# Designed miniproteins, single chains, continued (4), part 8

Each design is a single chain, and the fold is of that chain. pLDDT is the mean over its residues in the fold that is shown.

## One batch from the design tools (miniprotein)

Design m12249
Fold by ESMFold2-Fast:
Structure m12249 (fold): chain A 100 residues (1-100)
Amino acid sequence: IKPSPEAVEHANRAARLLIEAGDAPTPEEAKRLVDEAVEHAQRAAELSKNPMEADLALSTAILAAAVSLVTGRNAGKPEEVLRILEEGLDRISAIADAAR
């Protein structure tokens, strides 16, 4: 299966935004980055031709969300930031599941 280049680009943008959210200095900035990442993840799913292509494209975003949450916990980020990162992981996982 070959993911659409547009779907891959949106998934990669979501992944980058999720990594940035892990380093965000405030809950407001973390939420902004996560919300934008979720929009890109939704677009990646919409541009995918089948559930397996969507799953492959979104796997990078899901991994990035998980890494950001772990990085934020290790850095001692406030609980509000960690909850925003957890919600981001859950939302992107739900998008991948809905694409099946």
Scores: mean pLDDT 80

Design m12250
Fold by ESMFold2-Fast:
Structure m12250 (fold): chain A 85 residues (1-85)
Amino acid sequence: MVDKIPTLKKLLEDLSKILKESEMSKETFNKLASILSEIQTALLEQDTNNIIKNLDDLEKLVKENMTEENKKKLLSIITKIKELI
């Protein structure tokens, strides 16, 4: 897992950038930001199960709340993160 941490951090940064550039409600943004914070904490703790759980929650919110273009981009990054852990 340690060797994958820099790649995981980069993917989380790319995801955060797309999220910040996306037009969404403050409520949706706060929920997504909370999940990203939980993923970052789980990554620091090397808690793979908690990372997977929060990625699944993130994927669900993305599918329900994002425009088609941003949904495609975000789901691609989420899939890459899941493949690395």
Scores: mean pLDDT 78

Design m12251
Fold by ESMFold2-Fast:
Structure m12251 (fold): chain A 102 residues (1-102)
Amino acid sequence: SRIDRLIEKVKESELKKEPVSAAEFATYGLLKAALAGDQTLVDRVQTLENLAVLALKMGDKEEVVEILEELKEIRKQAEEQGDEAALKAVEEAVEKLEELLS
């Protein structure tokens, strides 16, 4: 799948660690906490997208791969539920992450 190809690209990429602000570290913590709570599929995708952006900036390949695996599972759930908004959110998140790895 498109997500599987992106996972392999992340594993093979040399991620440059960029500086992160104190506000970005705080945001990271809040996003991780949000994943432990009840969310709509759309809200969960948005949380995972923002976490992946921060993880890429931090050079954390393992977390980016984990997030992509979760997006893959959400896509399956959204397809089963007919959640078109969640499917669109996953597609947009994957596209954004592909752009950041270009």
Scores: mean pLDDT 84

Design m12252
Fold by ESMFold2-Fast:
Structure m12252 (fold): chain A 65 residues (1-65)
Amino acid sequence: EAPGGGNAHGPDHERTARDVARTLAAVPAVTEATVREAADGMVETGNLSEEEAERLVATLLAHLR
């Protein structure tokens, strides 16, 4: 299991997740439906796998608590 240094999948996904989490933490008007729709859109564009989208949604929903 190797992150280990690679730009193959790394920077775009990690930066996107960090940026989205930061933005959503600051936006109190974000709903669970909006979070899921945004993640689903990223899956459609191929920016995220469905599994990555699920993890992202769960993380963002935890921040919306």
Scores: mean pLDDT 66

Design m12253
Fold by ESMFold2-Fast:
Structure m12253 (fold): chain A 119 residues (1-119)
Amino acid sequence: MSLAEIRAAFEERLRTASVEEAVELFIETLEQIADILKAKYPEVSEAVDKFREKVIELVRNFDPAEREAQLKQLAKVVAEFVEEAEALIKDPAKLAEVEAALSMVVEMWGAVAEKALAA
């Protein structure tokens, strides 16, 4: 499955999900993205696993009152992964694909956080 297909499936399922279901949907989708990145770019496999673990911990402890602080923490976790990926991936095109996947993860979590505020 392509990253674009994964994103489209996530957005469709998010429309009818409860806040709790949206968090679990995000975790499921993050694990799918992580598996794809590890398969395409084995050199970042360890960095992807660390990123996935940190993001899952952050989103499972999500508090709508702390949304801005948690989004800032997610941005830091993303920045740390980008720094590791830049050190490990020498091909600029491959690095751009990894960075695009990370941007998608951030946008997807932003959508879940907005849904939680609207609930």
Scores: mean pLDDT 82

Design m12254
Fold by ESMFold2-Fast:
Structure m12254 (fold): chain A 78 residues (1-78)
Amino acid sequence: MSPFEKIRSQLEKLYDDVVKMEKEAVDRGDLSASMDLGSLLVDISVFIHYLDKLSIDEAQRLLERLRRRFEEAKKVIE
């Protein structure tokens, strides 16, 4: 039972939420939004892959930054 398990679960949920919004952007023909969300999906995937190499504090800060990027993207798209 690792403190990273909770962060991984939160990252996986964030990934799913971003995938849903990227699909909506594609369905609307919003190329700019689709590209920005696609970039965020790549960054989340890289973070998940290297999660166990980070300190818990670094992992929490990066998760917070990714969540903020998603919220900022939502405000621009909506």
Scores: mean pLDDT 81

Design m12255
Fold by ESMFold2-Fast:
Structure m12255 (fold): chain A 80 residues (1-80)
Amino acid sequence: MTHTGTLNVTNDGTKLTITGSDPKIGFGGNLSSDLTTPQPKSTGQIKITKEGDTVKLNLTLKDVDTGETVREEQGERPAK
C-alpha cells in the first residue's frame, strides 16, 4: 500500500526547523539544525511517499518575502 505524509520546514535565516508527525515512517516531533551559511528566510514542506520497502522524500522551500522557490531536493531510502 502507498502512504503519503507531509512535514513542515521553516528557515529563519540561521536555523532550519522540521516539524510534524508521521508514524508510518517513524517520525514525530521537531528537529532543528544551525545553518552553516546565512540564507533568506524560507518556509515549505517535505512530502513523503512510502511504497512497500521504499520511502521517497521531496523537499520544497519558498522565500517568505517573495514566494519564489529557493530550494528543491529529492531523496530516497529503504523503509526498514
Scores: mean pLDDT 71

Design m12256
Fold by ESMFold2-Fast:
Structure m12256 (fold): chain A 83 residues (1-83)
Amino acid sequence: GMAEEQARLDKLVEEGIKKIKELIKAIKEGDDERVEEIIKEIAEIMKEIAGTVEQGELEAIVLMIFTVFNRKEHAKKFEELLK
């Protein structure tokens, strides 16, 4: 039902936010291998919430993070994973 779908969406969004925090930490530490692993994990979460407003909001946040930290190649890899 609608309540069960909302609970699932909320859980996936919470996991996505957690992964975004881990992404920022990995970028600050210069761990490019860990950044690429987290990008794949975020892309998998986003595919599960595809077509929602929350998916678009999380995508915008991730792309903004790559822009702020000048990670153009990571932004490109992330966009390719979402196709």
Scores: mean pLDDT 85

Design m12257
Fold by ESMFold2-Fast:
Structure m12257 (fold): chain A 114 residues (1-114)
Amino acid sequence: SLREKVRELLEKLADPSLTVDEQFEVAQEIRELMLKLSPEEQLEVIRGLLDLLATATPLQRRIMLGTIEDIVEAHPELAAEVARLIEQRLAKETDPDMQAELQRLVDYFRRRAP
């Protein structure tokens, strides 16, 4: 199923043994699959990406956040709900660099939401 394939890709994206190029390829496959998902399923994928941030390396975090940004740019109707989900993650984040990046995305998505 598409949801199962997305789960497999999220697990691959969390794999620290992947090269940078392989991580970008997995992220691209996630973006392509998003076009075939409902808005509710797209939000589930975004929740999955945000959950992975807790155990991700700095590089994986940047790729995951960039993937979320690309998804919202393609699906601007998600911007308000995604900003809310990021704010929930931001409340639990202890890394100052990651706090700054999450806040940047919240501000960006809120400017795009009506």
Scores: mean pLDDT 80

Design m12258
Fold by ESMFold2-Fast:
Order: sequence, then structure tokens, then C-alpha cells
Structure m12258 (fold): chain A 84 residues (1-84)
Amino acid sequence: MKEELREKAEQYEREADLHEQNGDYVKAAEFYKKAAELYYQTGTEEDKIRAANYYFRAAQLYKKAGDTSKAEEYRKLAEEIAKD
């Protein structure tokens, strides 16, 4: 259900924020990716925008971590979702 998916996504977002603040960019990116996946599953227009934004944040964090391959992958995914 949308509320359950959103609540879990918000929990992943908080985990991502904590890891980002601690400089653990790979874990932060992984949690933002998980949040994006759940937001996308709700199917609402607003949550799809949130999903695209979190995939883009994951891409930026992978770039900071030196993983240019994953950075490009999630940047492209964010652009694809945003075009929906």
C-alpha cells in the first residue's frame, strides 16, 4: 500500500542521510536507491518525481565514491523516470 511503501522509503532516506553525513557515500547511495525503488512502486506522479530525484542523488554519491559506472547507470535511470 502507498502509505507502507512511503514509510519504508522515508526510513531508507533517513539511513541514507546519516551515512552521507558520515562520509559513507556508497552506503548512502544504496539507501537512496532503495528509497527511490519504493517511491516508484507507489505509482503516484509525485512519488515518481521523488524516485527520480533519489536515483539522481545516488548517482552523485557513487561519483563522489569514485564509482563512475554506477554513477552513470543511476543518472540515466533518473533521467528516464523524469521523462515519464
Scores: mean pLDDT 85

Design m12259
Fold by ESMFold2-Fast:
Structure m12259 (fold): chain A 59 residues (1-59)
Amino acid sequence: SSIPSIEEMARKLVEAFPEADLESLIAFLEKEVLARPDGSEEKAAEAREITRKIYEELH
């Protein structure tokens, strides 16, 4: 379908790499979001916050 939401990307990323540390996951998703055609600093910040929240809820 269309481009996935930041929350959906973060959730799938954390689930796919359960052994990865939070900082690595955040860095990866921030760069991924910024590389998107609709990427922005605001969306990168959103990705950081959502990834941290999901990681903390699952660990």
Scores: mean pLDDT 79

Design m12260
Fold by ESMFold2-Fast:
Structure m12260 (fold): chain A 91 residues (1-91)
Amino acid sequence: MSSFNKHLLELVKKKYPEDVTRQAGLALRLMPELQREIDRAVEELLRHYEKLGIRLTREQAEEALEKKTTPLHRELAERIRKRIDELVAKA
């Protein structure tokens, strides 16, 4: 389970304290939206590295987002986290 999934679940718990059914329902509804945002960030990383002559696997790109080792990795990870915050706030 990624740090992004954990962040989503923590925000969902804060939105509906002690209501496990509402927490589960919201998490299930928002997981596909989160996955689309992760996929977009991964595709941007893959394109960036391909232009530099470096071929990454999708799994390596996902690991790069978790480790946040470069400014680009941090920027993309922050974009995902901001999107999670917006998705939970609007629900």
Scores: mean pLDDT 83

Design m12261
Fold by ESMFold2-Fast:
Structure m12261 (fold): chain A 86 residues (1-86)
Amino acid sequence: SRAAEEERRREERERVARLTAALLRAIGLYLEVELAEKRGAPEEEIARLREEALRALDEALALARADPEVSQAVLDELEALRARVE
């Protein structure tokens, strides 16, 4: 039915938006860690940024793994980013 199609499209849009937001947050925080290390920020600042980046990457990985449209290549890249921060 049309109502079921409209609900499915809304759920798909909300899922894509949530995953996209989580991915952008994780990538942004990863870049903040890289920049902080490059500029020689205090160890305490780098440690806090790493903890935030790891949490954001774990959230993005959980959402990506739950989404059947996400390719293994994307999952592998997120896992590689997590390993670099850890």
Scores: mean pLDDT 85

Design m12262
Fold by ESMFold2-Fast:
Structure m12262 (fold): chain A 86 residues (1-86)
Amino acid sequence: SEELEEELIKAIREFLKKMGFPDDVIDKVVELLRKMLRGELTPEEALKLFNEIRKQLTDEQFDLVVELLSIALNDPEKALEYLKSL
């Protein structure tokens, strides 16, 4: 649902901001997630966004982003509950 999508995006933004991620990286992560949830992400766009995110982050930070995206895509409701518990 649109409401679940917006709440999940808000929770991910707040979490990444608390973890010290730059605002431009957070915006790209949110763009990736939104397009993936909507089935709108092209392979070319995915590669571009992941490369832009990867270049600005440490290996540990990038792994955290990949894990968050994976959890959010597999079970958005559970991901939201988890993020709200942190």
Scores: mean pLDDT 85

Design m12263
Fold by ESMFold2-Fast:
Structure m12263 (fold): chain A 86 residues (1-86)
Amino acid sequence: GPEERALLAKAVFALSRGDYDEAIKLLSKITPEEAAKHFVKGYLLNSGKDPENLKEAKKHFEKALKLTTNPVVKEVVQSLLDTLKK
């Protein structure tokens, strides 16, 4: 719902500012903490666009997708994974 999308947007904003612990805390309100940690790791690795880091980012996003049960988190993680497909 809109509240879940707002929490996810706040988490992504925290990540863009380097507030990683805040991002995990926000995401853990709507998804398991382990899924939140994998999402954060994937997002950070994806930000530098280094080819080896992009491979690791994909693995972390795949783990986040497997661990989350929240449909909004699934949608966003799937969208990020789709941008990493060649």
Scores: mean pLDDT 81

Design m12264
Fold by ESMFold2-Fast:
Structure m12264 (fold): chain A 110 residues (1-110)
Amino acid sequence: MNEKMAENVRKMGEEAGLPKEDIEKLAELIKNKDYKGAAELAIELLKNSEDEKAKQVLAEIALQSMFKAGASLEEFKELLELLEELGLLKKEEVEEAKKALEEQAKEEAA
């Protein structure tokens, strides 16, 4: 599972034109099961990126890594709000995603 995720991150990063150094760092963190580190790096790169394709790929990597890390509902909401601010998600999409996350959190708490 980790090997496949690392390969997918490398492929997505190459297709989006991310720097090779950043792609390799993200892939290494995922391979080492440091999903929290991978999410934090992806969010940092996302905030500093000017390219819309790179932003979309980094957002996807951040979301996948946060899910694998067992990130809190609040951490997911913060990422969704960042994606809205960057124009990657519409307000309606963010509200729907927040509701889905809250419903999933209720199931996990039961």
Scores: mean pLDDT 80

Design m12265
Fold by ESMFold2-Fast:
Structure m12265 (fold): chain A 98 residues (1-98)
Amino acid sequence: MEKVEENIENIIKGLREINDPFYKKLAETIEKAKPLILEKYSDPEKQIMVIAALIALEMGLDPREVLRRVAKRLGVTLSDEEIDEIINDAKEILEKIK
């Protein structure tokens, strides 16, 4: 498995390569969120899921639906309670970084 720090950096890089102000702002949001995510989550799969929730919230998508799709792709089973915890953590991170 890639280091989660490298995965977060790759996501930031990919978003910055899109020549669009919205995606550049999204990359900046993830960069600011990175230390808070790494402090709370040691599990790489959960770190990817909280980033997916952050992206969904910033894009105005349903974070629950996004997390279910990401969990299926990673081969991870999440309870509704775990999904709610990840979404709430993503919301708290967004409030802290504004």
Scores: mean pLDDT 75

Design m12266
Fold by ESMFold2-Fast:
Order: sequence, then C-alpha cells, then structure tokens
Structure m12266 (fold): chain A 66 residues (1-66)
Amino acid sequence: TEAALLAQGDAGLAALRAGQAPVLSDETKAVAKQIADTLRRIGDAMDEGLKEGGVEAGLERGREAA
C-alpha cells in the first residue's frame, strides 16, 4: 500500500539519521532554518503581489524576496 511504502521510507530516513549517516550539525540545521524562512518570505511576497497585480506581480515580488 502507499501508506506502507511511505512508512518504509520514513523508517529508512530514521535509520540513516540514527546510524548510517552523519548527524546533522548545528550549522546544517541553521542553513535549513534559513531556507525555510526564505521560502516563507517568498510565499508572503508572492501573495501580496498577486493581490496588487496578479500572477506576474506575484512572481516578481517572490523573486525580489529571494
């Protein structure tokens, strides 16, 4: 089943994190946070642009926020 396949994937990632891959460093976690913050900022800018000028304005605001 699709759920079983997803669960196996999650278990595989957990096993890699636990013993078969390097533990994420604090630096790597900080970079991941910066990426998440940037994506959220891009999304907010795109939504505002869409309200002001449609799809083109949304894309431009998103590009500016990146």
Scores: mean pLDDT 66

Design m12267
Fold by ESMFold2-Fast:
Structure m12267 (fold): chain A 89 residues (1-89)
Amino acid sequence: LPPEVRDALRKAGEGIELIHRYVAGEASLEDAKRGYELVVEAARTFAALGHQEALDAIRKGLEEAKKIASRNPEAQKLVDEALAEVDRL
């Protein structure tokens, strides 16, 4: 597996985990912002490499986070912004 794909997979996993923990009330907004940056960076790498399956996995992870965030408008906004960035790729 190319180093850039391995790094992007790690960033996507870490970023989604941070966002999921934030929407569940288990992490800070600062952690969520770090997760957002990691997810967007990973998505850009996957888009540049044509890795559609990895982009779809990121979208699914973010949609799961949005469902968990149903009672928190600020958390929903952060997830919606991340989805919009991924959809622009």
Scores: mean pLDDT 84

Design m12268
Fold by ESMFold2-Fast:
Structure m12268 (fold): chain A 87 residues (1-87)
Amino acid sequence: SDSQARQLLDQAIDAARRGDYDTAIQLAQQALTVATDPQIRADALAVLGAAYYAQGNYQQANRYFSQASRLGVPVSDRVYDTVQQVV
């Protein structure tokens, strides 16, 4: 459900802000699998990109950022701020 996806995304953002990138990746992947809302999907993909970038996996980071961009939905301000903290 999108309510569950939103809760998972919030937890993923909090994990990323703390530098817990492994947890951020797991939670963002879970959010993406249950999300139908394009905004939640775009935000989850951007969090995945940021977390992989922080881990030095630039190939995966670029793939997720590219997928987020292709949805045509701007990432939320909270996610943008999170990305800017790690990139």
Scores: mean pLDDT 87

Design m12269
Fold by ESMFold2-Fast:
Structure m12269 (fold): chain A 70 residues (1-70)
Amino acid sequence: MSEEDLKFGLNVVDRTLKLTEGMPLEQQREVMDSLLRSLGTILREDLGLSEEETEEAVKMLREYYEEKLK
């Protein structure tokens, strides 16, 4: 996984956090789950990451999102 791939994922997560600010936590989590599913597909298919690298990236992005929701 490159720095650019990680930055792309982080930027998308940050934008989604801003757009969902003020929504109930349950809805924010649903949007996050949908987003991470879509990002996983993009990272694997468009950016050419391995399945293992994609799973690791999605896990890192999920942990980042969960931390920001606190």
Scores: mean pLDDT 78

Design m12270
Fold by ESMFold2-Fast:
Structure m12270 (fold): chain A 95 residues (1-95)
Amino acid sequence: MPPLLKEAEEKLRKAREILDSGDTSPEAQRKAMAYAQEAALLVLEFAEENKFPDDVLLQLGDELKKMDDYRLSRDVEGAVEYTERMLELAKKAYE
């Protein structure tokens, strides 16, 4: 797996560990959201560096905009789930 996607996967794993722990504290939720956001940015960076087709880049950009909506609504689980979908899309497009 490419280094950027591996780092994104590791950050998503950490976000999932926080969610699975049942820790609903504001600090835990903030950390999980930060990991999801960092992973989403790494996926987008990977797609741009590997010159993915414009339609795929546009789709990933739209998913990144949804991340801001999840932050505003404080839907950390939704943010993690969408970032996992972005990562899978990038993996499939690369392989």
Scores: mean pLDDT 78

Design m12271
Fold by ESMFold2-Fast:
Structure m12271 (fold): chain A 86 residues (1-86)
Amino acid sequence: SAALEQIRKIEEEIRKQYEELLKKNPDLEANKEKANELIAEGIARSFVILGYDLEEVREILESEPGLSEESKKKILEAYEKILAEK
């Protein structure tokens, strides 16, 4: 399935970004809110880089049972902000 393959690629990219952030900023371990915001932004940027439109992003997020509704909203908000800046 295309959606699962794209989610896996995004997860791998997030893991790499998160590992790098933790090495350079240990405060992220103590501040989960900031970490969650940065992760949501990273996921959103990955969707933009991969060329997904807003509808495709919504469908992918709705297909991901491991994400909370709060996380899905944060990712969508970050995605919309990134697109508005271009």
Scores: mean pLDDT 71

Design m12272
Fold by ESMFold2-Fast:
Structure m12272 (fold): chain A 78 residues (1-78)
Amino acid sequence: MEKVAGAVELLAGTLEDNPSITPEQAREALRAALKELGLPVPEGSTVDLARYFAELGKKAGAEEASDRLVEAARQIEK
């Protein structure tokens, strides 16, 4: 679970620091992180993947970073 918390924190920061990232690039980053963690990669939009990852991150204790990840994904997908 610590690896999930760290991955969520890293992804939230990466998406926030890269405002020019496309929805496709953000989705690819989310998919790659889930695959690296050995987790199932669900179908869906960038926001759907961010919500799934955030649910796991909150269970791992990374509540603030998980909320930031979802918000960053919503801003990118607009």
Scores: mean pLDDT 81

Design m12273
Fold by ESMFold2-Fast:
Structure m12273 (fold): chain A 88 residues (1-88)
Amino acid sequence: MVNPKSEEEKELLKIEGELLELLKEAYELLESEEERKELLKLAEEAEKTLLKLKEAIKKGDKEEIKEYKEKLEEIKKKLKELIEKLKK
């Protein structure tokens, strides 16, 4: 029988992996200090939000889990936009 907490932990690991891949891609494309500062701000927001998501999962707070997942998807979109900008 599926434990909802276990599924949420698997989803957390997937989100962490996706963010790490995007951060690595962006980092390899950096050419300026300004671009590096922008990436570091996104990395800091991602780390902070991941920690809050992990805490929400531990507490079983479904509303906070949803909120932090949505925020992480927003950060992912910003990282993808940064990567596209860096490639041009």
Scores: mean pLDDT 80

Design m12274
Fold by ESMFold2-Fast:
Structure m12274 (fold): chain A 99 residues (1-99)
Amino acid sequence: MADENGKLPIVTLEEEIEVEGSPEEALEKVTKAAAEIASKYGPVKVLLPGLIVLPGGPILLLEAEGKKVTVKVGFLVPKEDPQALENAKKVLEELKEKF
């Protein structure tokens, strides 16, 4: 609790998927797929390509490099919701299966 210097304890989930096309096309395809999958669990907000607010508040970030897209999910503490975390895991699993 003392001396966090703005560094929050963040739960991060990470997966890598391979997508054909340019990094920009890969980012758009994965963003669309992630939003569609996540919408089954609740309301979704796409802020930008590669940046999505998942149901319950975790943020999904996509980073495209070559043919690889890294999918990261982070929680902004202090609101750790175990159900939102489990839903985020399911989104990542379904996303990995789709590509």
Scores: mean pLDDT 72

Design m12275
Fold by ESMFold2-Fast:
Structure m12275 (fold): chain A 79 residues (1-79)
Amino acid sequence: DPARLTREDIEELYSLLRAGATLYRHEGDEEKARELEELARQVEDVLRGRLSPQKALEVLERAIEAAKEARELIEAYAA
């Protein structure tokens, strides 16, 4: 539930999206890398209080799904 995320949770989402974008670019998936970087910028706007509550929830919902995929990729590189 994106409405229950703490500031620390949102900062973790930002970090995962940024790391995932770097790894996707390294693998040659430029489109996926750009998608994650654009989403990370929107998450930064949430952290800075620049979005309405409704828009913030929409961004965080998308970020949770994308960060889950990014985490799986990061963990694959750590192994």
Scores: mean pLDDT 83

Design m12276
Fold by ESMFold2-Fast:
Structure m12276 (fold): chain A 80 residues (1-80)
Amino acid sequence: SEAEVEAALDQLAADLDALAAQIARETDPQLLQQTRAALDAAKVQLDELGKKYPSLSDRIAALKARLDELIAQIDAKLAA
């Protein structure tokens, strides 16, 4: 249901807050690369959800922007 999808997006937002703190502390490049791949996969899943639930498109776009910020943070750490 749409309500279940909204609850899942709320959970994802909370998970991204926790993940941002973990990424800030992580120094293992293999774990950073694995996390980056997982974030890329999450963006693909959000794109598919946006196609099924266009009423949630603004919320999904905001979460995708947060994923992009975390990916950029990982890329900066890997480039250092």
Scores: mean pLDDT 87

Design m12277
Fold by ESMFold2-Fast:
Structure m12277 (fold): chain A 71 residues (1-71)
Amino acid sequence: EMDKAAEELAKKWVKEKTPSESLAGAAIRAIGVILDSEWGRGDDADKAAGELTLKAVQIAIKIEKKLEEEK
């Protein structure tokens, strides 16, 4: 379940002093890499890229929210 995974990661990253602001930026860059990596791969590359992009954004948002809550 994405929600639990995001919460656990957020707790770890708070302990490691991970900068919350740069997390969204890293997620945006990761989206670009995912889209490029999925291009021309498999039968449903476009669909897979879109789904992975949405999941990456959702996870990043959840982690960032948890980081803010775990101040």
Scores: mean pLDDT 57

Design m12278
Fold by ESMFold2-Fast:
Structure m12278 (fold): chain A 66 residues (1-66)
Amino acid sequence: MEEVRRLREKAREVEEEGRRDEERLLEGAEESTPYLGASLRGMAAATRSASEIIARRLLERARELE
């Protein structure tokens, strides 16, 4: 089913983009002041969490369509 494949591909893309965004925020945190670094690390954690939730929901929808 083409829809199942598209949902799985989207889930992978969301996870990859979230991982990349997390990595960029963590790099920025290391180069920043302690206060800004803490804020950026918090945003990195939120970005990871959001990406995992979105990817999980896409995979759940793919499973329902199987």
Scores: mean pLDDT 83

Design m12279
Fold by ESMFold2-Fast:
Structure m12279 (fold): chain A 86 residues (1-86)
Amino acid sequence: MASVALIGVYNETEKAAELVALALSTLPPGPVAVIILDNGSTDDSVAAAKAAAADAKEIRVLEGDSLDPETLERVRRLAEEIRARS
């Protein structure tokens, strides 16, 4: 089954890339999907996270507040969809 990594980003380009790289390096071997949750970044954080996730089987980007229940429900549904397709 595919592993799903959720990476939150907000105006931290270098840290966003480091978090994605760390997640990919620490997960077990196998297909990995990355969900990038952008908390309204105005810099290149999303682009850096996507570049760091280039080796992932699937990359999805969601925009929203990580503390918003509707945003968290959208993330949950997307993660379930990805796992169901694996």
Scores: mean pLDDT 74

Design m12280
Fold by ESMFold2-Fast:
Structure m12280 (fold): chain A 90 residues (1-90)
Amino acid sequence: MEAARAALAEALARLSEVLDEETVATLREALTLALEYAEALRAGDLERAAALRPALEAAEARLLELVSKLDAERQQAVLEEVGRVQRALA
């Protein structure tokens, strides 16, 4: 989990150089919720995971809308950083 949180902090630092503040803030929220959801699942806390799911789905939908408005180069940058955080969770 610590490795995934470190990867998230690094991803947000890199993306803040190329993305606007609103997109970075939305990405932080979505990935933070994803990390909390993953941690709940790893802990076997199914009640916590179920409670987090609606907020996670809403944050992911909002992030998708914002990312879809970016150019292909910035979309690729977001995809690569999200992939790094997801790999750090494995």
Scores: mean pLDDT 81

Design m12281
Fold by ESMFold2-Fast:
Structure m12281 (fold): chain A 95 residues (1-95)
Amino acid sequence: SEAVARELEEQMEEEIEELKDLLSPEEIEELRRLTREAVEALRAGDYERFRELLTRIVSRLIEAYAPVTKQDVEALKAKAEQLIDEFIARLKAEE
């Protein structure tokens, strides 16, 4: 829905601002591009593209925080992918 697309856009903008101290300008630009493309895919109902882009965004976020958290990065990425799949399944069910 438009409400979900707007919420995702706002959340990602805030997260990207917080990451400016952890990521290069080039990495920040890539995250902004991925976010724009993910929001566009969601608005278009292209859930396959949305899944791919959201998975890439979340993977980048986990990697950015990895040096600080010392958590199992691969386990976090696997859990994130499962949650993304569940989220997309719910979005599809609301059509």
Scores: mean pLDDT 77

Design m12282
Fold by ESMFold2-Fast:
Structure m12282 (fold): chain A 71 residues (1-71)
Amino acid sequence: SEKEQKLIDEIEELYKRAEELFKKNGNKVSDEVKELLQKIFELYEQALSEGYTNVAEKAKEYIEKFVEKTK
């Protein structure tokens, strides 16, 4: 649906911003990066509450992908 696509787009933009800030901060997790990841997690929770399983899975994938970058 249009609402599901908008949520996916928001998650992708938040992830892109977090990745850019992470790189600019010498591959260190700043408070700004943590705030962006928290927003992605909030969208994950919203997607679960609305039954948008595909959106929730996408948010989870981006969080896991970011965690992998910190290893």
Scores: mean pLDDT 85

